Designed miniproteins, single chains, continued (3). Designs and how they scored, part 41

Each design is a single chain, and the fold is of that chain. pLDDT is the mean over its residues in the fold that is shown.

## One batch from the design tools (miniprotein)

Design m9398
Fold by ESMFold2-Fast:
Structure m9398 (fold): chain A 99 residues (1-99)
Amino acid sequence: SNHEYLRENHKELVEEFLKFSEEVIAELLKEDLPLEEKVRRFLERLREWLLSQGVEEADQLVERTEREYRKYRSKLPDPELALRFTAGLLLREFIDYVD
């Protein structure tokens, strides 16, 4: 079923995630928005991507990612670093989910 498909296509999905993340980060870095708003919009776009891949627990993965980001946000004042860190956290959640 869907979980088996995600597991069997793990490498391709990770590559698609990385490409999607880079495109969204590049878009958000061009916007004149506060860092917290950039992160919020990034998490929203990542949630939509997960749902498009059939990840039924997308909300839970994004929520865990947001909680972890909040622990480090005071140490991540640079927007690019904050967004890349957030992408890495969600990638970890996604890999753990498909395993």
Scores: mean pLDDT 86

Design m9399
Fold by ESMFold2-Fast:
Structure m9399 (fold): chain A 60 residues (1-60)
Amino acid sequence: AAAQRRADAFGELVRLLAENRGKTISVRELAERLGLPEDEVRRYATAIIERFGVDVELVG
């Protein structure tokens, strides 16, 4: 189902952000890997970074 697919993608996003601590990562590259729209990925990634203090710089 779509909800399950998005939940799996969210978990993968958290993993990718954790793996890229202290690095720069493209929102476009994340969107391609997760199969989600860039605007949605940027919104979720920004929220995770701001709320949980993840040391990752987003570009795109």
Scores: mean pLDDT 78

Design m9400
Fold by ESMFold2-Fast:
Structure m9400 (fold): chain A 85 residues (1-85)
Amino acid sequence: DEAKKKAEELVEEWLKQAPNASERERIEMELNAALVAKDGELFEEALKKLMEYNEELLKKNLTPEKYEEALKKLEESLKKLKEAY
C-alpha cells in the first residue's frame, strides 16, 4: 500500500531528526504520518497505541473510579475520530 509506505517513510525521517523520541512522541509521529498519508488503517493502529499508552499511565496514577472515567473519555474520542475517517 502506497499510503502505508509513505507514512512509514515519514516516521523514519522524523525519527532521524529525533532519535531519542519518547514512546508518546513516536506514537504522535505515527498518528501525524497516517493523517498526512491518509492511511485509515495505520491511523487506527497508532490511535490504539496512544490509548494503550494512556491507559497504562492512568492505571498507575488514578483511583479505580477516575481510571474508568478516563477510559470512557478515551473510547469516546476514538469513536469520534473513527467516524471522521
Scores: mean pLDDT 74

Design m9401
Fold by ESMFold2-Fast:
Structure m9401 (fold): chain A 88 residues (1-88)
Amino acid sequence: SPAEAARAAGERGAQLAKEAGYSDPVFGQKATDGAYEGALKSGAGPEAAEVARQGAMDAQNTPGEKSEKGREAADRAGALAVVAAGSG
């Protein structure tokens, strides 16, 4: 399902962000916004982009330590969500 694929990609991005230490409230929000923006930039509709964002938000709630490339991970997840949602 495109919506589930988008959500899974967003959650994956958030998990990667967590492993990078992207657990601060500000950084967590940026990672979530990154996933949303990445999806939109790749051509996803707002529905798919928002599903990726919500998935990232849910995953980012778990704490970490560092915050180097959380935003990049979220952006990449968002882009993948677009591909999954728009492949049909």
Scores: mean pLDDT 58

Design m9402
Fold by ESMFold2-Fast:
Structure m9402 (fold): chain A 103 residues (1-103)
Amino acid sequence: SPDFERLLESLWAALDINGSGVITPEDVTEMIREHGGTLAASPRDDMIRLLRGLLASLGASMSDEEIAAFLEKHNYAITREALRELLERIVARRPDVVADWLA
C-alpha cells in the first residue's frame, strides 16, 4: 500500500536520527537524553519504552513481553525492514491504523 509505505518512511525518518540505517539501544538512550527525558534502568528498557510509546501514538498496543521478543529476534537492532515487520504486525491487528495516521 502506498499509504503504508508513507507511514513506514515517516516513522523511519523520525527514528533513524543518525542516518546509520539501524536503531540501537544506545541511539534510543541518546535520543531520550537529548530531549531531556528520564532514562530507564538500561538502554534495552529505553528501547522497549520507545516502541511502547510508538505503538500508543498509532493507537495500537503490544505487551512488553511481545515487544521484548520482537527486539530479541532482531538482536536489539531495528533496521527499516524490522520496523516494517513490526508495522505489518500492528496493521494485521488494527487494519485502520494507516488510515487513522493519515487523518
Scores: mean pLDDT 78

Design m9403
Fold by ESMFold2-Fast:
Formats: structure tokens, C-alpha cells, sequence
Structure m9403 (fold): chain A 105 residues (1-105)
């Protein structure tokens, strides 16, 4: 149990670093770099959800991060939609779908 809690704390730190990096890239207009960082955060929050379910710990913090990552997917999708290319619109639709799946966890 304690070892899983430590792993959850480590994953939390990594996810938060990727979330902060994604926000910085969005602020700088680097939508592709932001998308990469949000995808890294997505993998980490899925791992945290699994550990949180096994340990019963940090459920509120994990749910908060899941919502934050979902919001970042929506923000990246909105910026892609502004470019107006068919490829960017298709990618935005996929990111919005992933955001909806995260909110359903």
C-alpha cells in the first residue's frame, strides 16, 4: 500500500509538470507542443486513476487532475479549430472525444 501511494505521488508530480508545460506552450502559441504535453499528462492521470482505485487514496486530487487534463484537451482543440484546415479540425474532433471519455471516468 505505502509503495503504491509513493508511486501515485510521483505520477502526480509528473502530470502536474506536463500540465504546466502544456499551458506554457499554449500561451506561446505552440499548439503542437501543447498537444504532446497533454498526451503525456493523459497517460499519467490514467495510471493515477488505477492506483487510486486500488489504494482508496487521493481520489479527490486524481479526479481534479482528470478534469484539468480534459479542459486542456478542449483548449488545444479550440486553438486547432481556429487554424481552419481540415486536418486541424479532424485532430480537434479527436481531442474533444478524448476529453469526453476522460470526464466519464
Amino acid sequence: MEELEKKLEEEFKKAKEHIDSARQHLANGDVVAAAREVLEAYEEVLNMKKISEKTGKYKEEVDRLIKEVAELFDQVAAELEKTGTPEARAMAALLRFVSEQLRSL
Scores: mean pLDDT 81

Design m9404
Fold by ESMFold2-Fast:
Structure m9404 (fold): chain A 96 residues (1-96)
Amino acid sequence: MEELEKRVRDLFERIEKVAQEAAKKLTPEQQKLIQAILDGARERVEKSTVEEAARILYLAASHLADIARDQGLEDIAKEFEKLSDEARKVVEELRK
């Protein structure tokens, strides 16, 4: 349980870092969209159980991957996809 809380916090920090790197290569409109997704995820994660937080991060990272891929940022899209998969695994571990 405590291990899963740490994984969720680490995962969110990693998503934020990748998003900041992506923002440098994106249009102002896309930067605002990414920031809105991150802000929404942050607010909900702070108020959520570990399970709900992991689900929020899974969806946010998946959406960010789509945005990055649409802009030709394949390396960044793959990083977001990996983070989304890691969040999904946390949800699966809590399902037991």
Scores: mean pLDDT 82

Design m9405
Fold by ESMFold2-Fast:
Structure m9405 (fold): chain A 94 residues (1-94)
Amino acid sequence: SLEELKEKVIRVLEEIRRLVPDLSETDLRIIDEAIEAVREAKSEEELLEKLDELRERALRERAHPAVIYALAMAPEPSMSVEDIVDFALEVARE
């Protein structure tokens, strides 16, 4: 459901915000904007479109790789929150 997808994406973003060290002000702003966009989305299509737009912006602004990964993979149905967060933390160690 849309509610389950929203909860999953928000959980990933909140865990990245909490666990990834040395996130910049830009990284934190992108995460906060993504959480707000997810909360406001009225459909799965709108949610995915907004995350894709934020991911492209994150790439242009040279955001942390863990943030970019989280924006790309958070909605992935084959991956759990824990799987996505664990991989993002591995990316953060580079």
Scores: mean pLDDT 86

Design m9406
Fold by ESMFold2-Fast:
Structure m9406 (fold): chain A 102 residues (1-102)
Amino acid sequence: SEEKKKSQEALKESLEKELEGMPAFLAETRARLADESLSKPELLALRITLQLRIGMAKMLAELDPSKKEETDKIIAELEALIAEIDARLAANPDLPLVYRTF
């Protein structure tokens, strides 16, 4: 239907705007990960956000196959950050579950 086409176009435009913001998001996430004081919940929250962004990039590639090369590069960078978080969690099993204020 015409209404479904408009909804898909609106979703594609929203995902494209998210993709345009991705370099800033990646830079902010890398800066945040440079903070060695991050708690386990904070690392897990970052991991969830990175997984969500991967899903959005994959959805854009499905809606617009011409964006596949661009989205594949972004997915690779997001997956590299997830691997860094996973390595940090594995190396520091005693990371605090709550923020320590002393």
Scores: mean pLDDT 82

Design m9407
Fold by ESMFold2-Fast:
Structure m9407 (fold): chain A 87 residues (1-87)
Amino acid sequence: PPISEEELVRAAKALARALGVELSDEEIRRAIEMARAGATAEEIAKELNIPLEVAEAIVEVARAKNVFELFALILNAIGDEIDRELA
């Protein structure tokens, strides 16, 4: 099944928060729209004034072809957060 925009927004917001940045749903939706229009992570980071790492995560979410790819991205972000807490 196709990934809904609502699911993409929720995943991107969770990834941004894992990276230490709190973004509104509107900011996330704008970033996803830009990524889908072909904008680079660097362009999104500059437009929204956010760290490149956060913009890269949003681009990956926007490029996810199915819910399994989206789930893998979330698991990778959670893994990084767990490793940081355990270190």
Scores: mean pLDDT 73

Design m9408
Fold by ESMFold2-Fast:
Structure m9408 (fold): chain A 69 residues (1-69)
Amino acid sequence: AELPPLTPLQRAILELLVKEGPMTARQIAEKLGVSRGTVERALDRLVAAGHVRRFRPPGSKEVLYALAP
């Protein structure tokens, strides 16, 4: 497999999404005790790698992140 190994933060994000379902970057940052910017950078890499999908539900002010199917 041509995927680079996941960082500890990326693994923690994936485990959190398995446990709690779709979340905003802010909610993930609050749950993991890290800055929102740090989480957003990790989420961008996870989306690029195909592990996470980014979407905005109708009427939502914020983007949600969920495990990719």
Scores: mean pLDDT 79

Design m9409
Fold by ESMFold2-Fast:
Structure m9409 (fold): chain A 86 residues (1-86)
Amino acid sequence: SEKDLLEEALKLYEEMIKNKSSIEEAIKRVEELLKKFKEKNASQRLIDNVEGVKEILRSLAENKAEENAWKLLEEVAEALRKKIEE
């Protein structure tokens, strides 16, 4: 279900925030999530949202703003939590 995919994205973002590995590893994990969602025929809206997170992370990496990457993931995770609970 769409809700299961949202919960999978949330779990990944929360794990990345907790571990705070490299931003490059974060981008790789988001790319793997995106591939999985496309294989599961996720909605275009959900695919666009995950692609958006990936592109922002890439932009932050290019600008050496890695701390902002974790803040972005926290904000995205909070938005997903609220959406799942509604």
Scores: mean pLDDT 80

Design m9410
Fold by ESMFold2-Fast:
Structure m9410 (fold): chain A 85 residues (1-85)
Amino acid sequence: HMEELIEKIRSMTEEELKKYVDEQLDKIRAELTEKSRELFKQGKYDEAVELQKKIAEERRKLLEMLADVSPYFKRVIEVAKEELE
């Protein structure tokens, strides 16, 4: 799965890469929020916590991979991170 993501990212233009990152991060956030809310509503707190940890780890892996594969994207992320200080 990660190998497919790396190959896809390498073939993308800068505009495509930005769109892809936004879509993937939004998807991860939406999935986490939706499933977490459903589990909390059902009283399945342990499952909600486990799901949050797994999704957070996948999100972290995606960001690390993007920074590793694209020197340009790594610089963009560093600038954005400094602005959030």
Scores: mean pLDDT 68

Design m9411
Fold by ESMFold2-Fast:
Structure m9411 (fold): chain A 66 residues (1-66)
Amino acid sequence: VSQEELDLDVQAAVNLIKAAVIIHLSKDPEIRKEAKRLADEIVANRDNPEVIAEVQKKLDELIKKE
């Protein structure tokens, strides 16, 4: 496994953990729904670094709105 592939797997795992935390702690159902959608996006596109980066940005924006 290449270093690039390992880095993507780590980024995907970190973002999935972020999404899970938002889903568990947020009281806003719209924020929870968006976090779940973003988690599904990562699972479907684990090999796409552009998708992982976009999801990371959106998850960080959700955290700022809380």
Scores: mean pLDDT 77

Design m9412
Fold by ESMFold2-Fast:
Structure m9412 (fold): chain A 72 residues (1-72)
Amino acid sequence: MVKKKIEELKKKKEKQIEEINKKVKEEMKKYKEANDPSGFVATALIGTERELQLDKELQEQIKKLEEEAKKK
């Protein structure tokens, strides 16, 4: 049962990362067309930060599920 919940969380994370990557690419394209290198770099950094945040959330949720499984 815990294994299925972990698999679902991983699948949700993958979809969220794909959405973030799509948005980052669209914003980066706009800054490239505007010839704004600072905006381009800032957008890439923000995208990376969001992906790292999602990874941390996934790891925390997995840890919580594993702890609940041990407590039972």
Scores: mean pLDDT 78

Design m9413
Fold by ESMFold2-Fast:
Structure m9413 (fold): chain A 77 residues (1-77)
Amino acid sequence: LAEKLRELLEEVTPLLVKKAREELEPTASEEEVEEVERRVEERVRGVAELGVKAAEEGDDELVERLIRTVEEDKAAI
């Protein structure tokens, strides 16, 4: 499960960053786009850290919930 979450985050992160840039670039400043990209990266890092901790503690239910959340984020792209 933790490996699946890691693979999913690696796949989704560049897609989320790209989507944020594409949606904002025509109407937002470069500085605003960079700020949104930074927030996306911070969110992904938080999920990854929580997933690692949950896996280490044997909380498979939390890991599965995180996988579902990331899959929902990917579906929204």
Scores: mean pLDDT 74

Design m9414
Fold by ESMFold2-Fast:
Structure m9414 (fold): chain A 86 residues (1-86)
Amino acid sequence: MVEVEIEFDVDASLDVETVKKHIKFRLSKIEGVEDIEIEVVSQDENTVRLRVRFKVDPEKLDEIKAKIEEELSKIPGVSNITIREV
């Protein structure tokens, strides 16, 4: 397994706990994604930056990255998405 980190901005007017639950639910549907953890990295009056960490099979990494980008793009108020291997 390899670890993947995703960071993105969420509008501070949104309920962060609801957004976290929604993201975890969507990502849990993707086959080969394990050990999903979500944390708040930074917060200001306008934006909350979230970090999601999870583990994937390295052979499926590119496929899973594409699926995750698609799922995150469907969530309103999410912007500035960055995905990296750790």
Scores: mean pLDDT 77

Design m9415
Fold by ESMFold2-Fast:
Structure m9415 (fold): chain A 66 residues (1-66)
Amino acid sequence: AMAETAAKNAEIGARGLGWSDEEAQAIGDLARALVNGDEEKAKQYREKLRKLGVKYTGYRSAPAAA
């Protein structure tokens, strides 16, 4: 599914940049939530990434809407 593909790509990209497993998992979960339109989960994962000090805004473009 597109949501799982976006999440996996975000996780792989984050790990490739040296992000921690927790950070990579959180960005993957955020990507999945965004593709599925799950705004409540997306807010939770954005807050988690913010607390981890990750600049996730660049990755929010990875699952770009057409």
Scores: mean pLDDT 69

Design m9416
Fold by ESMFold2-Fast:
Structure m9416 (fold): chain A 63 residues (1-63)
Amino acid sequence: SAPATHTVQVLDVDTNVTTTVTLSAANELVGVESSDKSKEAEEEVKTIEKVVENGAAASRAGV
């Protein structure tokens, strides 16, 4: 398979901030970016990073 990345966008309706999560073809976390550079957006990005990391560690992507 091609080494393609998958991008998932999460919208926070309270702040109207969009967080972009980039995953590798193996569903490994590559990067997380927020459209807002505020401290609140940084906290949300870190929370999403932890959730994705824990999800990847706790479960494997099905083939």
Scores: mean pLDDT 64

Design m9417
Fold by ESMFold2-Fast:
Structure m9417 (fold): chain A 107 residues (1-107)
Amino acid sequence: SYKDVIEKLSQLMLEAKQKVEDPSRTHREKLEFLLEVAKKMLAIMKENNLHASLIADREAYIQKIEETLAKLAEYTPLEQSKLLESLIVDLEALVTRIAIELHIREA
């Protein structure tokens, strides 16, 4: 049911928040976890035909983040830290935007 789908997405959003707020996790671990959650959310949306027109663009955006992570070693440690922090903010914004669009969270 729609309620079951929304409950699953809400649980994934809570899981993402808990992992990002965990001070024992590295920026890379937090980003990799957010990326996994975002992929799972998009898969659930795709399977349930929720905002199908936005799925392709969001999948492409996730792919660009993965490509950036693959090239992370090309940057200095300071640049890597700044990139990881920026990508975490961007993925948190994506997860929040999905939650708002599905009325799981207020705007």
Scores: mean pLDDT 80

Design m9418
Fold by ESMFold2-Fast:
Structure m9418 (fold): chain A 75 residues (1-75)
Amino acid sequence: MSEEKKKKIEEINKNIIESLEEGLKTADSEWEKEIGKKLLEIVKNKNLTPDEFYEELDKIISEKLEELEKKGEYL
């Protein structure tokens, strides 16, 4: 069970990396490119569980939204 779970996590991380790399090639906004690059760096350096991945994604998005609010571009 433990080895099977680890293999599934590695497969999920590989799919996320491939999706992020493909998305970065077609991303039109600097905002999307910046988020994608940060996520790609984290996923490449750490084998994240789905929960950990969503936590990192939420943190990056929250930090970006806070930057936009401080600049008044979202209000």
Scores: mean pLDDT 71

Design m9419
Fold by ESMFold2-Fast:
Parts: structure tokens; sequence; C-alpha cells
Structure m9419 (fold): chain A 72 residues (1-72)
């Protein structure tokens, strides 16, 4: 359902933020890309919840970019 999709996407964003802080910039990028790909697959399988997963993917990219910028 939509609420479950939103919760899953939010959890994924939070997990990426925590993991990115523990790894190098390259590893943070790799983790972010993998999570974005997983969220996009969920959006394709569940079109009715696509918006939640797409917003989650955008948030993951932003979190990774912010963490990489901080580590420079």
Amino acid sequence: MKEEAERFAKGAVEAVREQARLYSPQQARDIGDAVVEALRKQAEEHPETRDAYEKGAEAVRKVVDEEIARQR
C-alpha cells in the first residue's frame, strides 16, 4: 500500500545516510546507486506507489551528494 511504500522509501534513505558516513566517497556512490536502482524497480512493479519511490530515489541521490561534498 502507499503508506508501506513511503515507509520503505524513507527507511532506505535513512539507511543510506548512515552507511554513507561510514564509507569512502566512492563506496557511498556505489551504495546510493544500488539503492536508487532498487527503489526504481519497486516503482516499476507498483505504479500506484511510484511517486513515493521516485521521491525516495531523489532523496538518496541528494544524501549521497551531500556526504561526498562533506568528505572533500
Scores: mean pLDDT 77

Design m9420
Fold by ESMFold2-Fast:
Structure m9420 (fold): chain A 75 residues (1-75)
Amino acid sequence: SLVDYAKELMDKVIETIKKLVEEGRLEEAKSIYEQAKKYFDELIEKAREVDPETAEKLKELYDQFKNKVEEILKK
């Protein structure tokens, strides 16, 4: 499903950001986060047009994703 796909992609982005932060590559980590936010904002907006229930589930995952990334970036 689109929700499962988005969750998998979010998890991969989190892993990438963690690795970059651990390597001291904070600017690259922030750049990837900004690109991911743009992508997921557009994905949720498009989903809202056709399936509001799916969009709501995506928004919940996206809020969790942002919270996790922001915690990592506080290092």
Scores: mean pLDDT 86

Design m9421
Fold by ESMFold2-Fast:
Structure m9421 (fold): chain A 55 residues (1-55)
Amino acid sequence: SMDKIKQIQDQLNALSDQLEQAVANNAPKDEVDAILDQVRATAKELMALQKEAES
């Protein structure tokens, strides 16, 4: 549904903010990588939901 797509988009925006702050604060590589992994996983979920909506 569109509501779920919007929720995942909002989650991606929040993760992007977290990534920006972590990089700005020179967070450990492991923390930055963990956020990056969450971004990739969330983006994959968004793509799957968008493809399902097209069906």
Scores: mean pLDDT 84

Design m9422
Fold by ESMFold2-Fast:
Structure m9422 (fold): chain A 81 residues (1-81)
Amino acid sequence: DARKLGEQAIELGRQGRGEEGGRLAAEAATLAIKTGDVEGAKLALEGGKIAVASAKDVRGVTAGTAGALSAIGALFELGEK
């Protein structure tokens, strides 16, 4: 579910696996839109932010940024219900 993906994104970011964390944050955001899960979208945003902050390379920064932006988009989409 979106919350579990968001929690995994956060954990991967904490491990310095920012590229993987960023990708899971984007997946969590997409699933949060489909399921109406605001908390999943919030966790996806934290995952994306941590992925950017912990990134060791351009791929981690790119994936984390994409994940965070996807989560912001999800929160806007869910807020307009």
Scores: mean pLDDT 81

Design m9423
Fold by ESMFold2-Fast:
Order: structure tokens, then sequence, then C-alpha cells
Structure m9423 (fold): chain A 95 residues (1-95)
């Protein structure tokens, strides 16, 4: 549980860094939605203990990031989004 929480927090940090360089408005919105879903998952794990609902929000975050990844052209932003997807998938495996 603690390891999954740390991975989710790291993913959120990577996504916030990606937002600093992503210029496409649609990709920015998808990343913002993914951050919101990841933060909801984090709250469910830390405040409510609802692991199954947290998994659902992490899956939603991953789907939004995969959409954003397709639209993003900046290599640094692409790598940050890819790293965030990997971290969130690892968190899901630990839950």
Amino acid sequence: PEEAIELIQKAIEKLKEALKVVTDPNARKQIEIAIDNAEKALRLLTEEGDVEKAKEYLQKAIRQLEIAYRSVTDPKAKELIKEAIELLKQALELL
C-alpha cells in the first residue's frame, strides 16, 4: 500500500512537470483529468481505504494519459507521460 501510494505521487509529479511544456489544449485537458483521477485514487487509498474504487480511478487516469500521449509531440513531455503511465500501472499491480 505505501509503495503504491509513493508511485502514484511520483506519477502526479511527472504529469505536473509535463503540463509545463505541453502546449496542445486537448492534451493539457487529458493530463489534467488524469491528475484529478490519480489524486482521487490517492485520497481513496489514504483516507477511505477503498482499494477497488482507487483501482478504477487509476485505470481512468491511465486511459486519459494514453490518449494524451498520442497527441503530444514534445519529446520531454512524451517521456514524462510514458513514465507516469508506467508508475500508475506498477501501483495497480501492488494493489
Scores: mean pLDDT 88

Design m9424
Fold by ESMFold2-Fast:
Structure m9424 (fold): chain A 88 residues (1-88)
Amino acid sequence: MSVPEQALEAAEELVKIAEEMEAPESLIEALRRLVELAREAVEKKDEETGRFLLKAIGEIMQALTDHDFDKALELAEKAVREAEEMLK
């Protein structure tokens, strides 16, 4: 499995976990945007963006595990902005 494919799988699992935790809708929307960006990285075979997203997803997962939804949202929105710039 490529690094972008690993990022896509991790992002999809992160959305599922956030939904099961009844996370705020704004956080779930940001995480769904990360899934779209991970999918674009797979389509473009962008290993660098894939590695960035895997690291960001790990940090967001840690915030979710700590039940810090504000931190998880901050990290997710930052990751969305940075990944969008990398994919341009």
Scores: mean pLDDT 88

Design m9425
Fold by ESMFold2-Fast:
Structure m9425 (fold): chain A 84 residues (1-84)
Amino acid sequence: SVVDQLRAHIARVAHLPEEVRLLTTEMAAAVLIVEQKLSEEEIEELLAVAREALPDVDAAGVRRLAEHLKKNPELLAALRAAIA
C-alpha cells in the first residue's frame, strides 16, 4: 500500500537528523500523492500517518508541493531521484 511505502521511507531515514527526516518525508509523501494518483481521502490518510511519526510535518506544504509536481513531470522525476 501507499501507506506502507511511506512507513518504509520513514524507517529507512530514522537514523538521520530530524530536519532531514522531515524534508525527505514531505518530499516522499508529495511524490506518492502524484505517482499513485491518490484520492483526497487517501491523501488525508497518508498525511495522518506521516504526522503520527513526525508531528512537525507541514501537511499544507506537502499538498502545495504535490500540486506543483502534477504540473511539472521533470520536477517530479528529480524529486523521485533525490529521495531514492
Scores: mean pLDDT 87

Design m9426
Fold by ESMFold2-Fast:
Structure m9426 (fold): chain A 69 residues (1-69)
Amino acid sequence: SRDQVRQKVRDYVNELRDLVDKGASEEEIRELTEKYIKEMKEQGVPQSYIDALRTAATDAIAEVKKRKE
């Protein structure tokens, strides 16, 4: 259902923020994001939700890169 999809997006965002706070690598963030996107595509999730994951990942990767410089 759409509610389950929204919950999965929120779960992803929470895990993503936890990784950033722990100082995870950009590669680790990309792997987490790719895993969620693959699972969502297999489930036929609408593109808008996948785009939300990509936006969150882009922000997190930029933040980690800035912190690591």
Scores: mean pLDDT 80

Design m9427
Fold by ESMFold2-Fast:
Structure m9427 (fold): chain A 87 residues (1-87)
Amino acid sequence: MEVEEVIKEALEKEGLDYEELTTPETREWIKKADEILERAKEIGWKEAVLEAVKEDPVAAQIALSYLTLKTGDDSLLEEVRKEVAEE
């Protein structure tokens, strides 16, 4: 699962243990974030995240964090924040 891999690699690069820093609840949200990633491949990241925020805002936030870590760009996070504020 791509989201879990990216988060684990980011933590390991800083000498942190993924298993120690994540709870079972956090890992469930990471799995939901992977579902958002798969949805984003179908409809695009912005639309997938806006859809997910309505159902599970924590999983949506993890998906945005994954994208920021993978790309080094928080532009989508800012776009989603603007879109939500306009609603």
Scores: mean pLDDT 72

Design m9428
Fold by ESMFold2-Fast:
Structure m9428 (fold): chain A 85 residues (1-85)
Amino acid sequence: GATREEILAAAEEAVRAAETVDEVADAVRDGLLAAGASELSADVAAGVAAVGIAVLKVVGELTLERAKEAAIRAAREFLKGAKLK
């Protein structure tokens, strides 16, 4: 199994490779799965990224670059917050 830092790095690389906004959330999922994360963890992180992208859309600030930044932040915060005892 990869470390948390390795899993996050793989997700960030996959997100940076996305060419459209619609690919950004899927890139989080695919990057996390490729790094050895569970399907549930990958799906939840992709869902959090999708919410961040939706917020950018409603405030009129949605760009591919901002969607990628929001997805990377969501993946980072999710992976840090996953341990509750």
Scores: mean pLDDT 74

Design m9429
Fold by ESMFold2-Fast:
Structure m9429 (fold): chain A 81 residues (1-81)
Amino acid sequence: KEERLKELEEKALAGDAKATAELALLRLEEARERYRDDPVAQAALERLKEAVKEAAKVAKSAEELLKLIEPAEKAALEEIK
């Protein structure tokens, strides 16, 4: 699994939208564990996870994917903070 994570990080740095989405989803799972007792944070992270999955279907580059999820990311950060 560690080799897979390193491979995803390298591909994301190269601009691969799919690798960037997979890394974002892994980070969101980690955040969900950290905020497991916060239902507002859990709901916000779940919505952001959905946004990442949808963006991954249409984004052709890491930059495009990050642009597509930016509104959902801002909304999630507002609710968690």
Scores: mean pLDDT 77

Design m9430
Fold by ESMFold2-Fast:
Structure m9430 (fold): chain A 75 residues (1-75)
Amino acid sequence: MSAEELAEALRRGLEAAREAAARGDLTHAQIILSTAIKEGSEALATLREQGKASEEEVERVERLLREARDFLAGL
């Protein structure tokens, strides 16, 4: 997985979580966000360790993970 693919996966997860929350399905939104945060954090750590992400790409993924965590905290 590339940093670009990870960022895209996180954006899709955030969109799906927003749609679930908009329908009143807060449990589904929580599951989507929790999974995205866990898997995204692990994938980012791997990309960093392998030197496969630029500083700008890392910052972009970290911003998306922060957005996901803030959304989850607000549910």
Scores: mean pLDDT 87

Design m9431
Fold by ESMFold2-Fast:
Structure m9431 (fold): chain A 93 residues (1-93)
Amino acid sequence: SRAEKEQKLEEELKKVKLEIREFLEKYGFGTKEGLEKRLNYILEIIEQLIKDKQYEIAEQLISEVKETLESAMPEEFKELKEQTIKKLETLLS
């Protein structure tokens, strides 16, 4: 049924959100260089989803990445955080 397909999509999206969070938080965010590379990789994944017209999944991933950056990222990376959030906000505009 349509409801079963929607439920499976929600479950898979929840798994992907958890994987994104763990990927970003690897080694307590690590070095600025390492974090920047991880953020750029995530941006590439989201851009590919948009090219594939998977807008709903892309929007959910953007939301999860923004939430992770806002809640968990240290103050020392504030500039990188602000730049990444700005990039994410322009991807679906």
Scores: mean pLDDT 75

Design m9432
Fold by ESMFold2-Fast:
Structure m9432 (fold): chain A 58 residues (1-58)
Amino acid sequence: SDAEKKAQWILDKSKGLGDSAYLSTPNPTDGEKKKKQIIDDGNKKANDTLNNLLNNDN
């Protein structure tokens, strides 16, 4: 739909602008990397696993 296409376009634009800021900021934390890994690995377990990860790593 048009709404879906527009949302995707906005996300793409925002990512481009964010890249410029990211180049001037430090690397992402290990916690952020682990969060993405868990989400990608198992969406159905993401909620429980993320809760435990946040309590351990923060």
Scores: mean pLDDT 56

